# Designs tried in a protein design run: designed miniproteins, single chains. Part 30

Each design is a single chain, and the fold is of that chain. pLDDT is the mean over its residues in the fold that is shown.

## One batch from the design tools (miniprotein)

Design m1022
Fold by ESMFold2-Fast:
Structure m1022 (fold): chain A 100 residues (1-100)
Amino acid sequence: MSKQQIIERGIELLRDHLRMSTHDLPEAKQREIEGVVLDFGQQALKNYENPEKVKAIMQEMVERITLIMRDSGMPEAKIAQIRISLQSFGEETVRLLEQA
């Protein structure tokens, strides 16, 4: 698998998880989250040769999504569970990049 494919797969898993986890949020907030994922996903792809930079990008993405979820009134317990999943997808993506 290429480094770009590793990042694309990581973003795909993260997007799918967010779609399932945020379906109860207002449509405007769902679109805002999708915009964040697309922007940071493109930044990660541009930096595919730099695992440390990809890690920083993925961490910043999770923090931005967390703020949107919190602003939408999502319960903190649910936000915490989503964060754990998103962080795991990001960490696995970086780990695979470092081994590629």
Scores: mean pLDDT 87

Design m1023
Fold by ESMFold2-Fast:
Formats: structure tokens, C-alpha cells, sequence
Structure m1023 (fold): chain A 83 residues (1-83)
């Protein structure tokens, strides 16, 4: 999940990045401690790339990914500066 999110963030594909961010955010919610923080960071980065690249029909998916990633980051205790 985390590695997939990092790979998708580098792909330049908004849909792939958004899907990977959602997956990483879901896995972060099921994890604790350092693993949850690492997954949340990966989800945030993938969601950031998805939002940056999203156009038309991918905008709702990228928006959902961003909300999920931010929620996972809060659960993991990450500060706004790390989002």
C-alpha cells in the first residue's frame, strides 16, 4: 500500500495516484505507530499529486483521496506541516 502510493505519485497519472492514496489511507487506518504514520505520509503525497494533476472526471476522485489522506494523517498524529 505505501510503496504503491509512492510509485503512483511518481507516475504522473491523477487517477492512479488517487486510487493508491485511498488504498494507503485505508491501510493507515488499520495500522498503528510508525507503520500508520508512514502509510499516512504516502497517502498524503499521492493525494497531493492526484489533486495537482486532476482534470474533469478525475477531480471528484482526487478530492476524495485528499480527504481520506488528511483523515489518516490526523489519526497518525502528523502535523499540518507534514501534509
Amino acid sequence: AGERAREAAESGDAEEAARAALEAAQQASKSTGKEASELARAAVEAARQAVKQAKGETVPLASAAAVAAVGAAFQAGLQGGEL
Scores: mean pLDDT 74

Design m1024
Fold by ESMFold2-Fast:
Structure m1024 (fold): chain A 71 residues (1-71)
Amino acid sequence: SRADALVAQLAAALAAGDIARATALYQQLRDIISSLVDAGDFDSAHAALGRLLDVAVAHPAQFSQVAQQLS
């Protein structure tokens, strides 16, 4: 799915320390999850959120920098 592709790209960007790319990919993934929630597709939204959380906990320092960019 598009969400799966974005999660893979986000993981690669975080591993590379490319915080600008990671921030853009995170925002795109948040938009997809929000769209799924608005459509009532909670199962797909939950699955996508779970994959996002797995990536965030695998790259805590880099994900903290993404959070700083969004403040």
Scores: mean pLDDT 85

Design m1025
Fold by ESMFold2-Fast:
Structure m1025 (fold): chain A 69 residues (1-69)
Amino acid sequence: MLPVDDAMHGKLTVDPDEVDPKEAQIKRIEELMKEGKYLAAVLYAASAITVRPSPEFQELLDKAMEKLK
């Protein structure tokens, strides 16, 4: 059940350290994939999508998941 006390775009569920989650997550996921850590890449992409459903995060998630297939 979804409580009404949050903002969708959020200044909730995001710390100052996460001010640019999209850019940070993309770099992190790409780095993990370079190392062949597809599982870790999936986890990072899933976290990013949970916060913001962006096509870039979805693409990265799909790529990592495809490797795990």
Scores: mean pLDDT 68

Design m1026
Fold by ESMFold2-Fast:
Structure m1026 (fold): chain A 63 residues (1-63)
Amino acid sequence: MEKIKELEKRKEKLRKEADSYFNQALAERDTDPERATELFRKAADLYGEAIQLEKEIEKLKKS
């Protein structure tokens, strides 16, 4: 696969993983609020990585 297509795939994977952690955090918030907070942080970090990849993809396209 071309580099750009591979990065797009990775970005999509990161977003889905972030959604998974976010959902897990919601489920855990009533039984283990500290764990839920950690999971929310993981989700936020993954969303941040996806944004970073988007910037890289744009640079590769014409920068």
Scores: mean pLDDT 81

Design m1027
Fold by ESMFold2-Fast:
Structure m1027 (fold): chain A 57 residues (1-57)
Amino acid sequence: RQAAVDQAKARIRQQVSDEAAAEQIIAELEQAAAQGYSPQTLFQAAERGIQLALQKE
């Protein structure tokens, strides 16, 4: 649902300081949402992306 996508996008932007990396994670999240993935799966994908981005810095 849209609220879950919006919340995940906000979290990604807040946790990932690199704007390019944040936009890439958000784009992947939006593609997954368009494919009908559940809110739980979307949040898991967002968290994984955040963790990977943070490990680089």
Scores: mean pLDDT 74

Design m1028
Fold by ESMFold2-Fast:
Structure m1028 (fold): chain A 83 residues (1-83)
Amino acid sequence: ETPALSPEERERAIEEARERARGLARQLADALGDAAAAERLAALLEREREALARETDPGEREIAEAAIRELERLVEELRRRAE
């Protein structure tokens, strides 16, 4: 079965996941505007939450949880800016 990530690999993956979330938010906002970007990210966030509910690997869950928290923050920021 798929081996667990090392602690160092997990920390790096968490940082990379957060950076990717921020990059995606910027790209969507630049392309679609803040309101549309917020809704696209909110849809992604819901799908990520569903995926996390099915994840059984503790390391992958930790990475997914970190990405979800960053996506939640970004959706809130974009919705606030779109007001």
Scores: mean pLDDT 81

Design m1029
Fold by ESMFold2-Fast:
Structure m1029 (fold): chain A 89 residues (1-89)
Amino acid sequence: MVRVTVELKFEDATGFELADAVGAAAVRYPGVELVVKADESSQNFMDARAEEHRKLSPEEAERLLAEARAGAAGEEVDRIEAAVREAVA
């Protein structure tokens, strides 16, 4: 197995969706483990989105999924949905 680390820089929800899409791309390359990392500013954005001691509310999750379904297509939507589901309490 080959491990590949991809570093992403982003500052908003579109960046989060891009990170998820990169993760989904790993499925196309069996035998390659893809690890996605963010630079310090992008990691700070991700940490802020996690809100330390808070999970996404069902209403926030539903809104994010609606936005993702409007902006993304195909398997990318499924991957974004999986990520949002893990963030719900």
Scores: mean pLDDT 57

Design m1030
Fold by ESMFold2-Fast:
Structure m1030 (fold): chain A 86 residues (1-86)
Amino acid sequence: MSPEVQRLAAEAWGGANGLKDAFEKAGAKLPTLSEPRVEHRDGGAVLTVEVKDAEEVEIDESKLSPREYEGAKRVNEALKAVKEAL
């Protein structure tokens, strides 16, 4: 398993857990992720995760504490990265 595939897998799993926590704190809909599928190919691998019921949360800074706002922002960025990378 290449370092890049390990990083993508870690981001997918870490992002999913972080998404649930941040969306819960933001009062937004929680996304669901499929079981990740890894297909190994010559010199690399393809990692696929299906994201369901995921919507980018419109972050209202005035409704969140500074810490919660930063958390939600980072988690939205992680969700976007997972959706675009997979």
Scores: mean pLDDT 55

Design m1031
Fold by ESMFold2-Fast:
Parts: C-alpha cells; structure tokens; sequence
Structure m1031 (fold): chain A 82 residues (1-82)
C-alpha cells in the first residue's frame, strides 16, 4: 500500500538528500506526488503492489512539471535501485 511505498521512497530520499543534485523540498514534492498518484490515479490498482519502476517514472515527470527541473541522471538512477 501507500505506506510501504512511502517508506521505501523516504529511505531513498534520505540517500539522495546527501547528493548535491536535489534539495529536500524537491524530493518531498516527489514523495507527495507519488503517494497521491498511488491512491487517486485511476490507473493505479490498490490490490496490486506498485512497482519501484512506476515510482521512478512518476518522479521524472513530476519533478519536471513542478520545478521545471529534473532530478538529474544520478538521482533517477538511484531511485531506480530502490
């Protein structure tokens, strides 16, 4: 569920926060978007677990829309491994 997804993302965010590529605020926006999308997006199925690759796709799109910026190559690669 969203709780498990949020925790996994939050752990990844802690790692990324050490990098100069992103700010904590930008990462928090990505977390908020991912959780909201998992709960409200019609294409997301609650009974089915959301994959980490799905979260990565949401991250790249949301980041670009929110700040006009992308996480950067390294940031996206690290999110993919979560």
Amino acid sequence: KSVDLTRAINQKVSKLAKDKNVTKKQLQDVIDFSVKAAEEDKRVEPSSKMSIRGAENIYSKRYDEKEGKELGEEGLKKIDEI
Scores: mean pLDDT 49

Design m1032
Fold by ESMFold2-Fast:
Structure m1032 (fold): chain A 59 residues (1-59)
Amino acid sequence: SMEELERLKKRLEEVQKAFDRIDSRIAELTAAGKEKEAESLRKAVDEVRQQLQDMLERT
């Protein structure tokens, strides 16, 4: 339903702001040469992004 998609979109926008901050932190860690920490954080955020994408694809 359109209403359910709108609610999901608003939640995704809120989550996107958090991810933007995490992406900035990943870039900062990479620039500092902390590759393992940057990769761990990237994998964690990618997993959450994938879960959200999978939900959208199954709708």
Scores: mean pLDDT 79

Design m1033
Fold by ESMFold2-Fast:
Structure m1033 (fold): chain A 64 residues (1-64)
Amino acid sequence: MSERHALRVTAAYELALERGDVAGAIAILERAHERLSTRELAELAGVSPRTLSRRVRELEAQRA
């Protein structure tokens, strides 16, 4: 898994859990081995692609 892909998966997973969508969070982890797009991960997390991209940037900043 590329670092960028890992961050996108992590962001989607956190957003799903923050919404209380445990089933969505599990689905994201089950599909983490796939090269899912930002749009596909955002749909699984139940958020807009813009919201997911913002969270990815926040995670990048926190780990810098």
Scores: mean pLDDT 79

Design m1034
Fold by ESMFold2-Fast:
Structure m1034 (fold): chain A 108 residues (1-108)
Amino acid sequence: VNPELLLKLEIIAGILRIVSGVLLVTGNEEERKLAEKLLEIARLLDEVAKLGREGKISDEELEKAIELGEKAIEVALDYLRGKISAEEAIKELEKIIKELKELIEKAK
C-alpha cells in the first residue's frame, strides 16, 4: 500500500471536518444536514485508510476513495459559493457515502 495515498486520505478527511465545522457555526438546518454528511464521509475515509494500512484495499481503491473525498469537498465549496442548492449538495454527498460504503464492504 502506497503511504502517500493514505496521507492524502487523512488530509482530505481533515479538510471535510474543517468545512463541516464552518457549516455548523454559520449554518441553518440545511447546512447542519450538509455538515452531518461531510462528517460521515470523513469517518468513512478514515475507515478506508485503516483498511489500506491492513492491506485489505488496493492502491486503485484508495485512489477511488481519494477522488470521492475530493468530490465531496468540491460539492461543499460549490454550495458555499451559491452554485448549487442544499438539496442538490445533500443528494451528491449521499451518493458519495453509498460508493464509499460499497468499497468498504467489498474490502472485508
Scores: mean pLDDT 87

Design m1035
Fold by ESMFold2-Fast:
Structure m1035 (fold): chain A 83 residues (1-83)
Amino acid sequence: PELTDEEVADALAAARGAFLEVPTSKNPTATLVAGSILASLAAYNGHGDEAARVLEEVAEQLKDKDPESAEWARRLAGIIRER
């Protein structure tokens, strides 16, 4: 079964909404993992701009709790935007 462009866009929007509700203060690793999965899904479906945006959100949420992971996410977002 193949997802339509509309179904992919709707699923990514819903997943991004759910990701923004992840409590980084309780588990920074959960934020990194969830954000990475969402970004990978967006990139795999040709939504590179959304993948980069998700990684930028991960970097912003982790900047004070896990600055090394925040820097990684920020660099990866930059690479995706250049593609």
Scores: mean pLDDT 69

Design m1036
Fold by ESMFold2-Fast:
Structure m1036 (fold): chain A 99 residues (1-99)
Amino acid sequence: MEKVKKLFEEARDLASKAGNAASRGDLETAKEYFKKAMEVAEQAIKEAEKLTDPQLAESYKRAAETVKRAFKEAYESTDPLEADIFATLAVIAASVALI
């Protein structure tokens, strides 16, 4: 659990940085952070699969997949406002997983 939680914390921090860049119209910098966040989310999926409790493993894997999808949508966005919305959703999803 500790490794998965640290990855969600890192993804949340990257999403916050991406959202701040997008809110300022800096889509290039936002996309760089979204790319890094997607890589962290992929690591979170892999670490979740290693959990011995199948119910916790499924829960964390679904949360990581949701976060990864939000980052992918943000990365593919051409609108900074849309990118900021997806970054916010990713922050919320990652934060819920940390509770």
Scores: mean pLDDT 79

Design m1037
Fold by ESMFold2-Fast:
Structure m1037 (fold): chain A 81 residues (1-81)
Amino acid sequence: AAAALAALKAAVATALAIAASLVAQGISAAAVKAFVTALLKSAGLSAALATAIASVIVAGVISGTAAAALATAKAMIAAAL
């Protein structure tokens, strides 16, 4: 349980870093959300949870609240496990 939670938290942190890089390159929010959703699904999250977390991450990166978005995403994963 702890190892699985740590792996998912690491996947979310990686997704946030990728989202920040793509937004900095001028990629659209919709395209970044699609990439993050696909990455989180490949990490083992359900489609619904991956989509919800991707939305939080992308919104946080665009609004400059990435740290708060990461904390929310980690809480969502902990609540789902």
Scores: mean pLDDT 82

Design m1038
Fold by ESMFold2-Fast:
Structure m1038 (fold): chain A 82 residues (1-82)
Amino acid sequence: MEKERLKLELEILESLLHMLKSLLERIMPKLDPKEQAEAEEKIKRLDELIERIREALNDESLSPEELEKLKKEVEKEIKELL
């Protein structure tokens, strides 16, 4: 079923976002103050994306189209953060 596939893909993206956040948090103490501020903004964006995915995964009323839209938006944001 399309909805189950999209939920699995969102779970994979959530795992990737947690990995990216962990990497940024680990390097942050070694960065200069300007780079630390940039890293903090990226971490905030990652937290917002993780929350959106968690809300979507817990909302059984979402359509496959809404899940696909969220997936595309998260993928775009990840590419912009890399």
Scores: mean pLDDT 83

Design m1039
Fold by ESMFold2-Fast:
Structure m1039 (fold): chain A 86 residues (1-86)
Amino acid sequence: MGILYDSVEGSKESSEEAKKKGSKRIVIVDTNEDMRNTGIETGTKLGLTTIQASNGKSALQAVKSLGADTLIADKRNEEGVKAVES
C-alpha cells in the first residue's frame, strides 16, 4: 500500500457543484435536437431527471409547473434582452 497522489480531480467538481450534490430535476433549454439529445443522454446516464424545452417560454413554464431545481441553457446565440431604447 502506498499512495503518492490523492484522488483530487478538480474537473469533476470544478465543472458544477450541482453534479456533486446530485440535482433532482434539470431542465435543458435548446432549440437544437442534437444538443437536447446530448443533455438527455448525459442526464439519463447519471440517473438524473432531465426535462427539455424548445423555447425559453416553454422552459420557464416547465420549470414553474414541474418545479425544477436546476435550469441549464446550452445555447450560445440566445436572443437575450435586446431592447432598442431610441
Scores: mean pLDDT 57

Design m1040
Fold by ESMFold2-Fast:
Structure m1040 (fold): chain A 68 residues (1-68)
Amino acid sequence: SMDDIDEVQRQMSDLMRQLLDAGYSPQEIIEKLTQEINKLSKEKNIDQDTKDRLINAMKFVVQQQYAR
């Protein structure tokens, strides 16, 4: 459902913030977020296209944080 997608996005935003605060590199953050999205997508039966969009959105946000 859309609520499941919103929950995954919220959890990923929280995880991204924790990894940024801990000083992980952009590549390490992207890797960790991708692994967690894959795990949550299996648990919540999220389709591949939606999963790919979530991963790409998180990659974009992480890259923007380090482009400053």
Scores: mean pLDDT 79

Design m1041
Fold by ESMFold2-Fast:
Structure m1041 (fold): chain A 62 residues (1-62)
Amino acid sequence: PPSAEEQMQAAIDTVEELKKQGLYLSPGGTGFLSGAVANALVAAGKFDEAAAARDKIEEISK
């Protein structure tokens, strides 16, 4: 399976690509994605990266 960093980057890249294409992400969809990535990073002991990933996904999904 991909590393926690790879999962975070893939999630960020996915949200950026969707936004670039003008596709809408629901608040529930962005919340789920940021939560899943943050939980994976927390499980890996990467608490600062988890917070940053959540904030980044929420920022770029606006």
Scores: mean pLDDT 65

Design m1042
Fold by ESMFold2-Fast:
Structure m1042 (fold): chain A 107 residues (1-107)
Amino acid sequence: GPRPPLSEEEKKRLEFERDLLRGVADLAIAVAKVTGTVSKELVENLYRIAKEIVELNARLTGDPEKAEKVLKEIERIYEEALRMIDNGESPEKVIELMEEAVKIAEQ
């Protein structure tokens, strides 16, 4: 049978954790934009945050199929961001791509 619905306390906790992760990602992106620098470490950290946001949203919405599709989309973005760094492409373009990955994770 379906899992029991989340308690109101559990929902508030998951929403708080999601909002905190959003804040961490937004700060990291803002710092990268101001400095004009991007690293593979930053890209990896943003990807991990985006995945955790998707997992929290899956628990909040009860939609694992949507979560799987979103995870595949952000994985493709992550792989592209790493290729762009290896190819010496603009840090600004990499930052914009990772900002899009975080926005997609929120959906």
Scores: mean pLDDT 87

Design m1043
Fold by ESMFold2-Fast:
Structure m1043 (fold): chain A 87 residues (1-87)
Amino acid sequence: MMAEFERLAEQLKRYAEKAGELSGDEGFKAYVIGMIENAELAAKANKEAAKRGLDEIAELLEEHKEGEAKEAAEKGVEYAERAKALL
């Protein structure tokens, strides 16, 4: 289960980085990547905290589903939900 979680978290990170690049919002990109890294650390010690972090990441990505970033943000939300389901 942890190996699958790590795989989904890496995909989440890739799509969040793409959404940040395509949105042109460097602050959003840096912030969401930091949230993902914190959720990965939390998953090893506190699954409830990791689930809350993944929910917040999904909400943040939903706010950035515009223009060229839409597809990457939608994929990011998908991977955040799938990662949460493993916890």
Scores: mean pLDDT 84

Design m1044
Fold by ESMFold2-Fast:
Structure m1044 (fold): chain A 96 residues (1-96)
Amino acid sequence: TVRLTIESEITVKPGKAEEAAELVREMAATLAASPGVHSVETELEVDEEANTVRVRTTLVLDPAALEAALQAAKPVFEKLRSLAESIKITSISAEA
């Protein structure tokens, strides 16, 4: 079992911040439903005026489950990417 914490800052197209936040929640739910994923916690800060969504996601999973979980989340991620001007990963940490 590994704990991954990923922090990211998403700059979205004007008026899309709340829609992007909902897609992030949908990605978290998809990951949580994946076999070998034990928990997913997501913290969101939405700034509609700046068109920015800050995301902190903590995943507890079996390392062998990561690939399949990411594949399951890919369609939601592609929707998120279509709303985004940029997606910056600001921090990644892993604990075994």
Scores: mean pLDDT 86

Design m1045
Fold by ESMFold2-Fast:
Structure m1045 (fold): chain A 55 residues (1-55)
Amino acid sequence: GASAASAGGVAGAAAGAETGGDARKAMQLWEDYGRSGASPEEAAQAGADAGLALG
């Protein structure tokens, strides 16, 4: 949603969904970063960046 920026992970998923198949890649990056102890904001940024890089 619109507050995804505050939530973090949802922003990455949304960016991936916009580009199609990248939604699952964004979720995978969010999961991996979350497991490593990264903040939700870091995970969301990584997911969004991956989505943008792929298109």
Scores: mean pLDDT 54

Design m1046
Fold by ESMFold2-Fast:
Structure m1046 (fold): chain A 109 residues (1-109)
Amino acid sequence: SLQEKLEQLREEGRRGLKESARTLRQGAVDGALGTLRALAREAGRVDEGLARRVEEARRDVARHPDDADVLRRQGLRLIEVGGEAPEILPIAVGAAINLAGASAFAAAQ
């Protein structure tokens, strides 16, 4: 029936959106992990304690790349770290934006 075909199309659309969200989340997480590696190196030039905090955030994201709450919390942590050292602020903001995007895509799954 027309109703059954419409329900099938809606289910296929929902599956396509979930697959797109997973792909976009994975790309955003991969981008964030790359930026976090660069951020840890730059933070280490300023203070070893800042580098440790960035590496803890990177490790948590790598362990929980599909957890929207982890991605959101670590993004906020990077804004705090960047606020403590102007030299790394642009890189920290970039990583935080990637994590915010990844968190939104993870929540959509």
Scores: mean pLDDT 85

Design m1047
Fold by ESMFold2-Fast:
Structure m1047 (fold): chain A 99 residues (1-99)
Amino acid sequence: REEVIRLLERARELTREALKSLVEGKKEEALEHARRALEAAREAARLAEDPRVKELVEAAVRSIEAAIESLEEGKENEAAFNLLVALVLLDEAIRLLEE
């Protein structure tokens, strides 16, 4: 549980940094932060034992993957939307683990 929370908090922070870099026009930096967020979220999904948490984290992984694809295609608004969706999902997963 503690390791899953740590990984989700890291994924959340990296997703926030990706969104911030994107807003600042730093596309390459946003892509790097998004890729690192994806690694943390994937590891959290692998370690998550609660099916509800696992479902939310797997949804966050898909949203981050979509954001990376959108960034690579130059679709900044779609990337921003997918990063925001990932943040909501990661926040909900952390909330469930803290109950």
Scores: mean pLDDT 87

Design m1048
Fold by ESMFold2-Fast:
Structure m1048 (fold): chain A 58 residues (1-58)
Amino acid sequence: MLDLIKQAIEAIDKEDFDSAQKLIDQLFSLPDPMSHVAAAVLKTILDIKKQKIKKELE
């Protein structure tokens, strides 16, 4: 779990959104409710980063 969270954060920071999404999906597939909460938080961070980059291009 923690390793997947760390990898997802690093992918978001590197703007590797495809890898970040894949890691978030893996967290949602785990039967642990804490993994689901972590995935939801990471998805929110990913969406914020994507919106920021999109606005810089617009």
Scores: mean pLDDT 78

Design m1049
Fold by ESMFold2-Fast:
Structure m1049 (fold): chain A 90 residues (1-90)
Amino acid sequence: VKEELKRIAEKLPTLEDRIGEVLLFALDKGYSIDEAIELVAEVLGISPDEVRKLIEDMREKVEKGEIPDPARRAFYRRLFDAIELKKKEE
């Protein structure tokens, strides 16, 4: 699973897109937020703290309207909605 996710992530142009794709996959599979962040960190070879920082940076960009591509904006809004829903369940 980790190797397959790594290959999928490597096709995405930015680290933020790679984080979003792996995180959304983990949340969709029923992982907790902390478990999903750990999986992203392992797949991408970065620290869990770096993952958390990049998630918050992307959230700020979405809220400030700094993502001009509608499809990418919709993807990140869906991701953050999934994160907020999971927080309410934990």
Scores: mean pLDDT 77

Design m1050
Fold by ESMFold2-Fast:
Structure m1050 (fold): chain A 87 residues (1-87)
Amino acid sequence: MEEIEAFRKTLAEAIRLANAGDYDGALALLEEALKNVSDPELQAMLQEAIEDVKEMKGLSERERAVKLTAMAIRLTGRLFDIELKRK
C-alpha cells in the first residue's frame, strides 16, 4: 500500500510538471520512479507515461493538453483499479 501511495504522489507530481510545461522535469521524475518500482504493472504504467510525455514535446499546445488529459484519466483509472483489487 505504501508503494502504491508513493507511486500515486509521483504520478500526480509528474502530471503537474507536464501541465506547467516542464516536460523534462516530468520525464526525470518518471524515470527515477521507474528505477525504484518493483511491481511490473506499475513499471508498465510508468513506461507508458514516459512515452506519452516524450510524444508531447513534438505536439502543438492543444494536442499536448488533450494527450495530458487522456494520460491523467487513464493512469488514475488504472491505479484506482489496482488499489481497489489489492486493498
Scores: mean pLDDT 77

Design m1051
Fold by ESMFold2-Fast:
Formats: structure tokens, sequence, C-alpha cells
Structure m1051 (fold): chain A 95 residues (1-95)
């Protein structure tokens, strides 16, 4: 998503939060989580593991702050982090 779409999404979330519309807030948070996970996946696919680690930390911090993610999403991110770390260790061992 471009910067304008991000601004519109954040505005919509804030309006929903002020109105107590928890379903809309959860939906918007789900979209932002999806975007963050896509960015993480792209960094991994390009071999940019330093950026991938940073993006994972940002996602985990964001999720803890929002408190609105499900356990499945948390476990998926933990699994990705472990897979990246194991892959790095295997590459070092093979060298």
Amino acid sequence: LNAKSKEELEKLRKEAEEKGDSKTVQFIDGIELGIRLIRLGVAVAQGNYEEADKLLDEVLAWEKERGLIDDASVEEMRKRHEEIRKWREEQVAAA
C-alpha cells in the first residue's frame, strides 16, 4: 500500500476507536498485520535477514501494543523467526 492508503487506514481506525466500533478496529489491525507480514516475507525472500529481524521485532512490538491479534498470528511469527535463525545457522555450518 502507498502512503496515502496508510493515512486513510489510520484515520478510519482512529474514527472507529473513538466510536467504540471494535469490529472495524480489529479488521483494520488485521490488514496492517498482513502488510507487515508481507514485508517480512519479502525481506526474507531477498536474503535481507537484518531487515527481516528488524521487521519481526517491529511487528511483535506493534501486536503487544494493540492487544488485538489472535494466538495463531503470534505462533506464525514465532515460527518464521525460528526458521530464519535455523537457516542462518545451517548456512554458517555449511561454509
Scores: mean pLDDT 72

Design m1052
Fold by ESMFold2-Fast:
Structure m1052 (fold): chain A 73 residues (1-73)
Amino acid sequence: MKELSEEQLRAAALILRSLKEGDQKVIEPTEENKELIKKAKPPSLETMRRIYELAGLEPPEVDPKKALEELLK
């Protein structure tokens, strides 16, 4: 799929970090944001790995789409 820019990767990393920390006050996924995530095609493994590295997290060994669905539960 298409690659994200450096700025988009940084934004995604901040969102991912907030979700993992459970800080609902910083970035709460709204119904609109959840719909956008569901409609978006999963990023490549390299893109996903870079997002995790920017967030200071270890990348998962599972499909990016499956990992995102688990976070949105």
Scores: mean pLDDT 58

Design m1053
Fold by ESMFold2-Fast:
Structure m1053 (fold): chain A 64 residues (1-64)
Amino acid sequence: MSRAEIRELIRKALRGEISAAELAEELRKAGIDISQSQVSTLINAVKEGKISIDEAVDLIMLRK
């Protein structure tokens, strides 16, 4: 899964088009070790302006 694909999935989650559970499942299918609660934390941090979408992508990509 590319950085651009992860960015689009994050944008879909921010718009409410997919749930944090659905986003976590797509990331796990791509071999990323991430939980629904970790995804929810990242999405909320972006919504609150604490991190950018690109920073959230970087944090996700650090998970093998």
Scores: mean pLDDT 84

Design m1054
Fold by ESMFold2-Fast:
Structure m1054 (fold): chain A 72 residues (1-72)
Amino acid sequence: SPKPVGDTLSIARAVKAGDFEAAKDIIVKIVGLNAQEADEVVSELQENVEEIKNMDDADAALRVAEIIKKYT
């Protein structure tokens, strides 16, 4: 997706659903990180899963974007 907000929202929704495989797939295919970088992002998303689950979708998307930015 050419819209970073849409991509991070999709990742945030996958994380909230506990679907870390879908989150990793989006990170690799849409964000463009390699598999190792995507695994590091997913690990940090898992560490923050309860925080992300308690956020609204917009705040969760911003939190996901902040985490991804450390790896890009």
Scores: mean pLDDT 80

Design m1055
Fold by ESMFold2-Fast:
Structure m1055 (fold): chain A 50 residues (1-50)
Amino acid sequence: MLPSLDLPEETDDLEEMRKIAKEKFGLENVRVDGKASRLIKVGDTVYGLS
């Protein structure tokens, strides 16, 4: 299973998602389309999913 993190609230704030990805996964490459309630690490990228 891929490393993942549930967000406390669904958000479309890309800057907040980048900050969390850096703090939790050590990665700055974040991809999201619209809103995310969960972040998933895939390789060198963190994906925002709702």
Scores: mean pLDDT 78

Design m1056
Fold by ESMFold2-Fast:
Structure m1056 (fold): chain A 69 residues (1-69)
Amino acid sequence: DLQEQLEEAQKRYLEMMEKLSKLAEEAGVEGIEPRMPIRNLEDARRAEEELRENFEEMKRAIEEKKKKE
């Protein structure tokens, strides 16, 4: 059911946002604004892609901080 798939995608997106917020806090950077609302599965896919890019940037920022000290 498309409705069920959309609800699962929204839940997954929120879980990823929570993880990303924790990484941002560890990196000592400002909060990240979510791409909402998620209206359909295509929006969810795009939002997940953006979150993946933000995860990689946060990981790099944390690594750079560790290397400097």
Scores: mean pLDDT 71

Design m1057
Fold by ESMFold2-Fast:
Structure m1057 (fold): chain A 68 residues (1-68)
Amino acid sequence: MVSDLEIARAIALIETAVDHLALERAGKKDESNKLRDEAVAKIDAATTPEELEQVRKEHRKKADEILA
């Protein structure tokens, strides 16, 4: 019914939204919006679950750097 790619994309979008909310709550709205828009564009362009996993890792790393 739902493909592995669609599941991976949904997970990536959920994790992106969680990180976005965390950054906004920390007062990093401009950085949060830029990082979210970048991640969403990459998620939309991804054609494999492996690409989506890489986007998730890069987004989390950038979010952690902003919060540090």
Scores: mean pLDDT 81

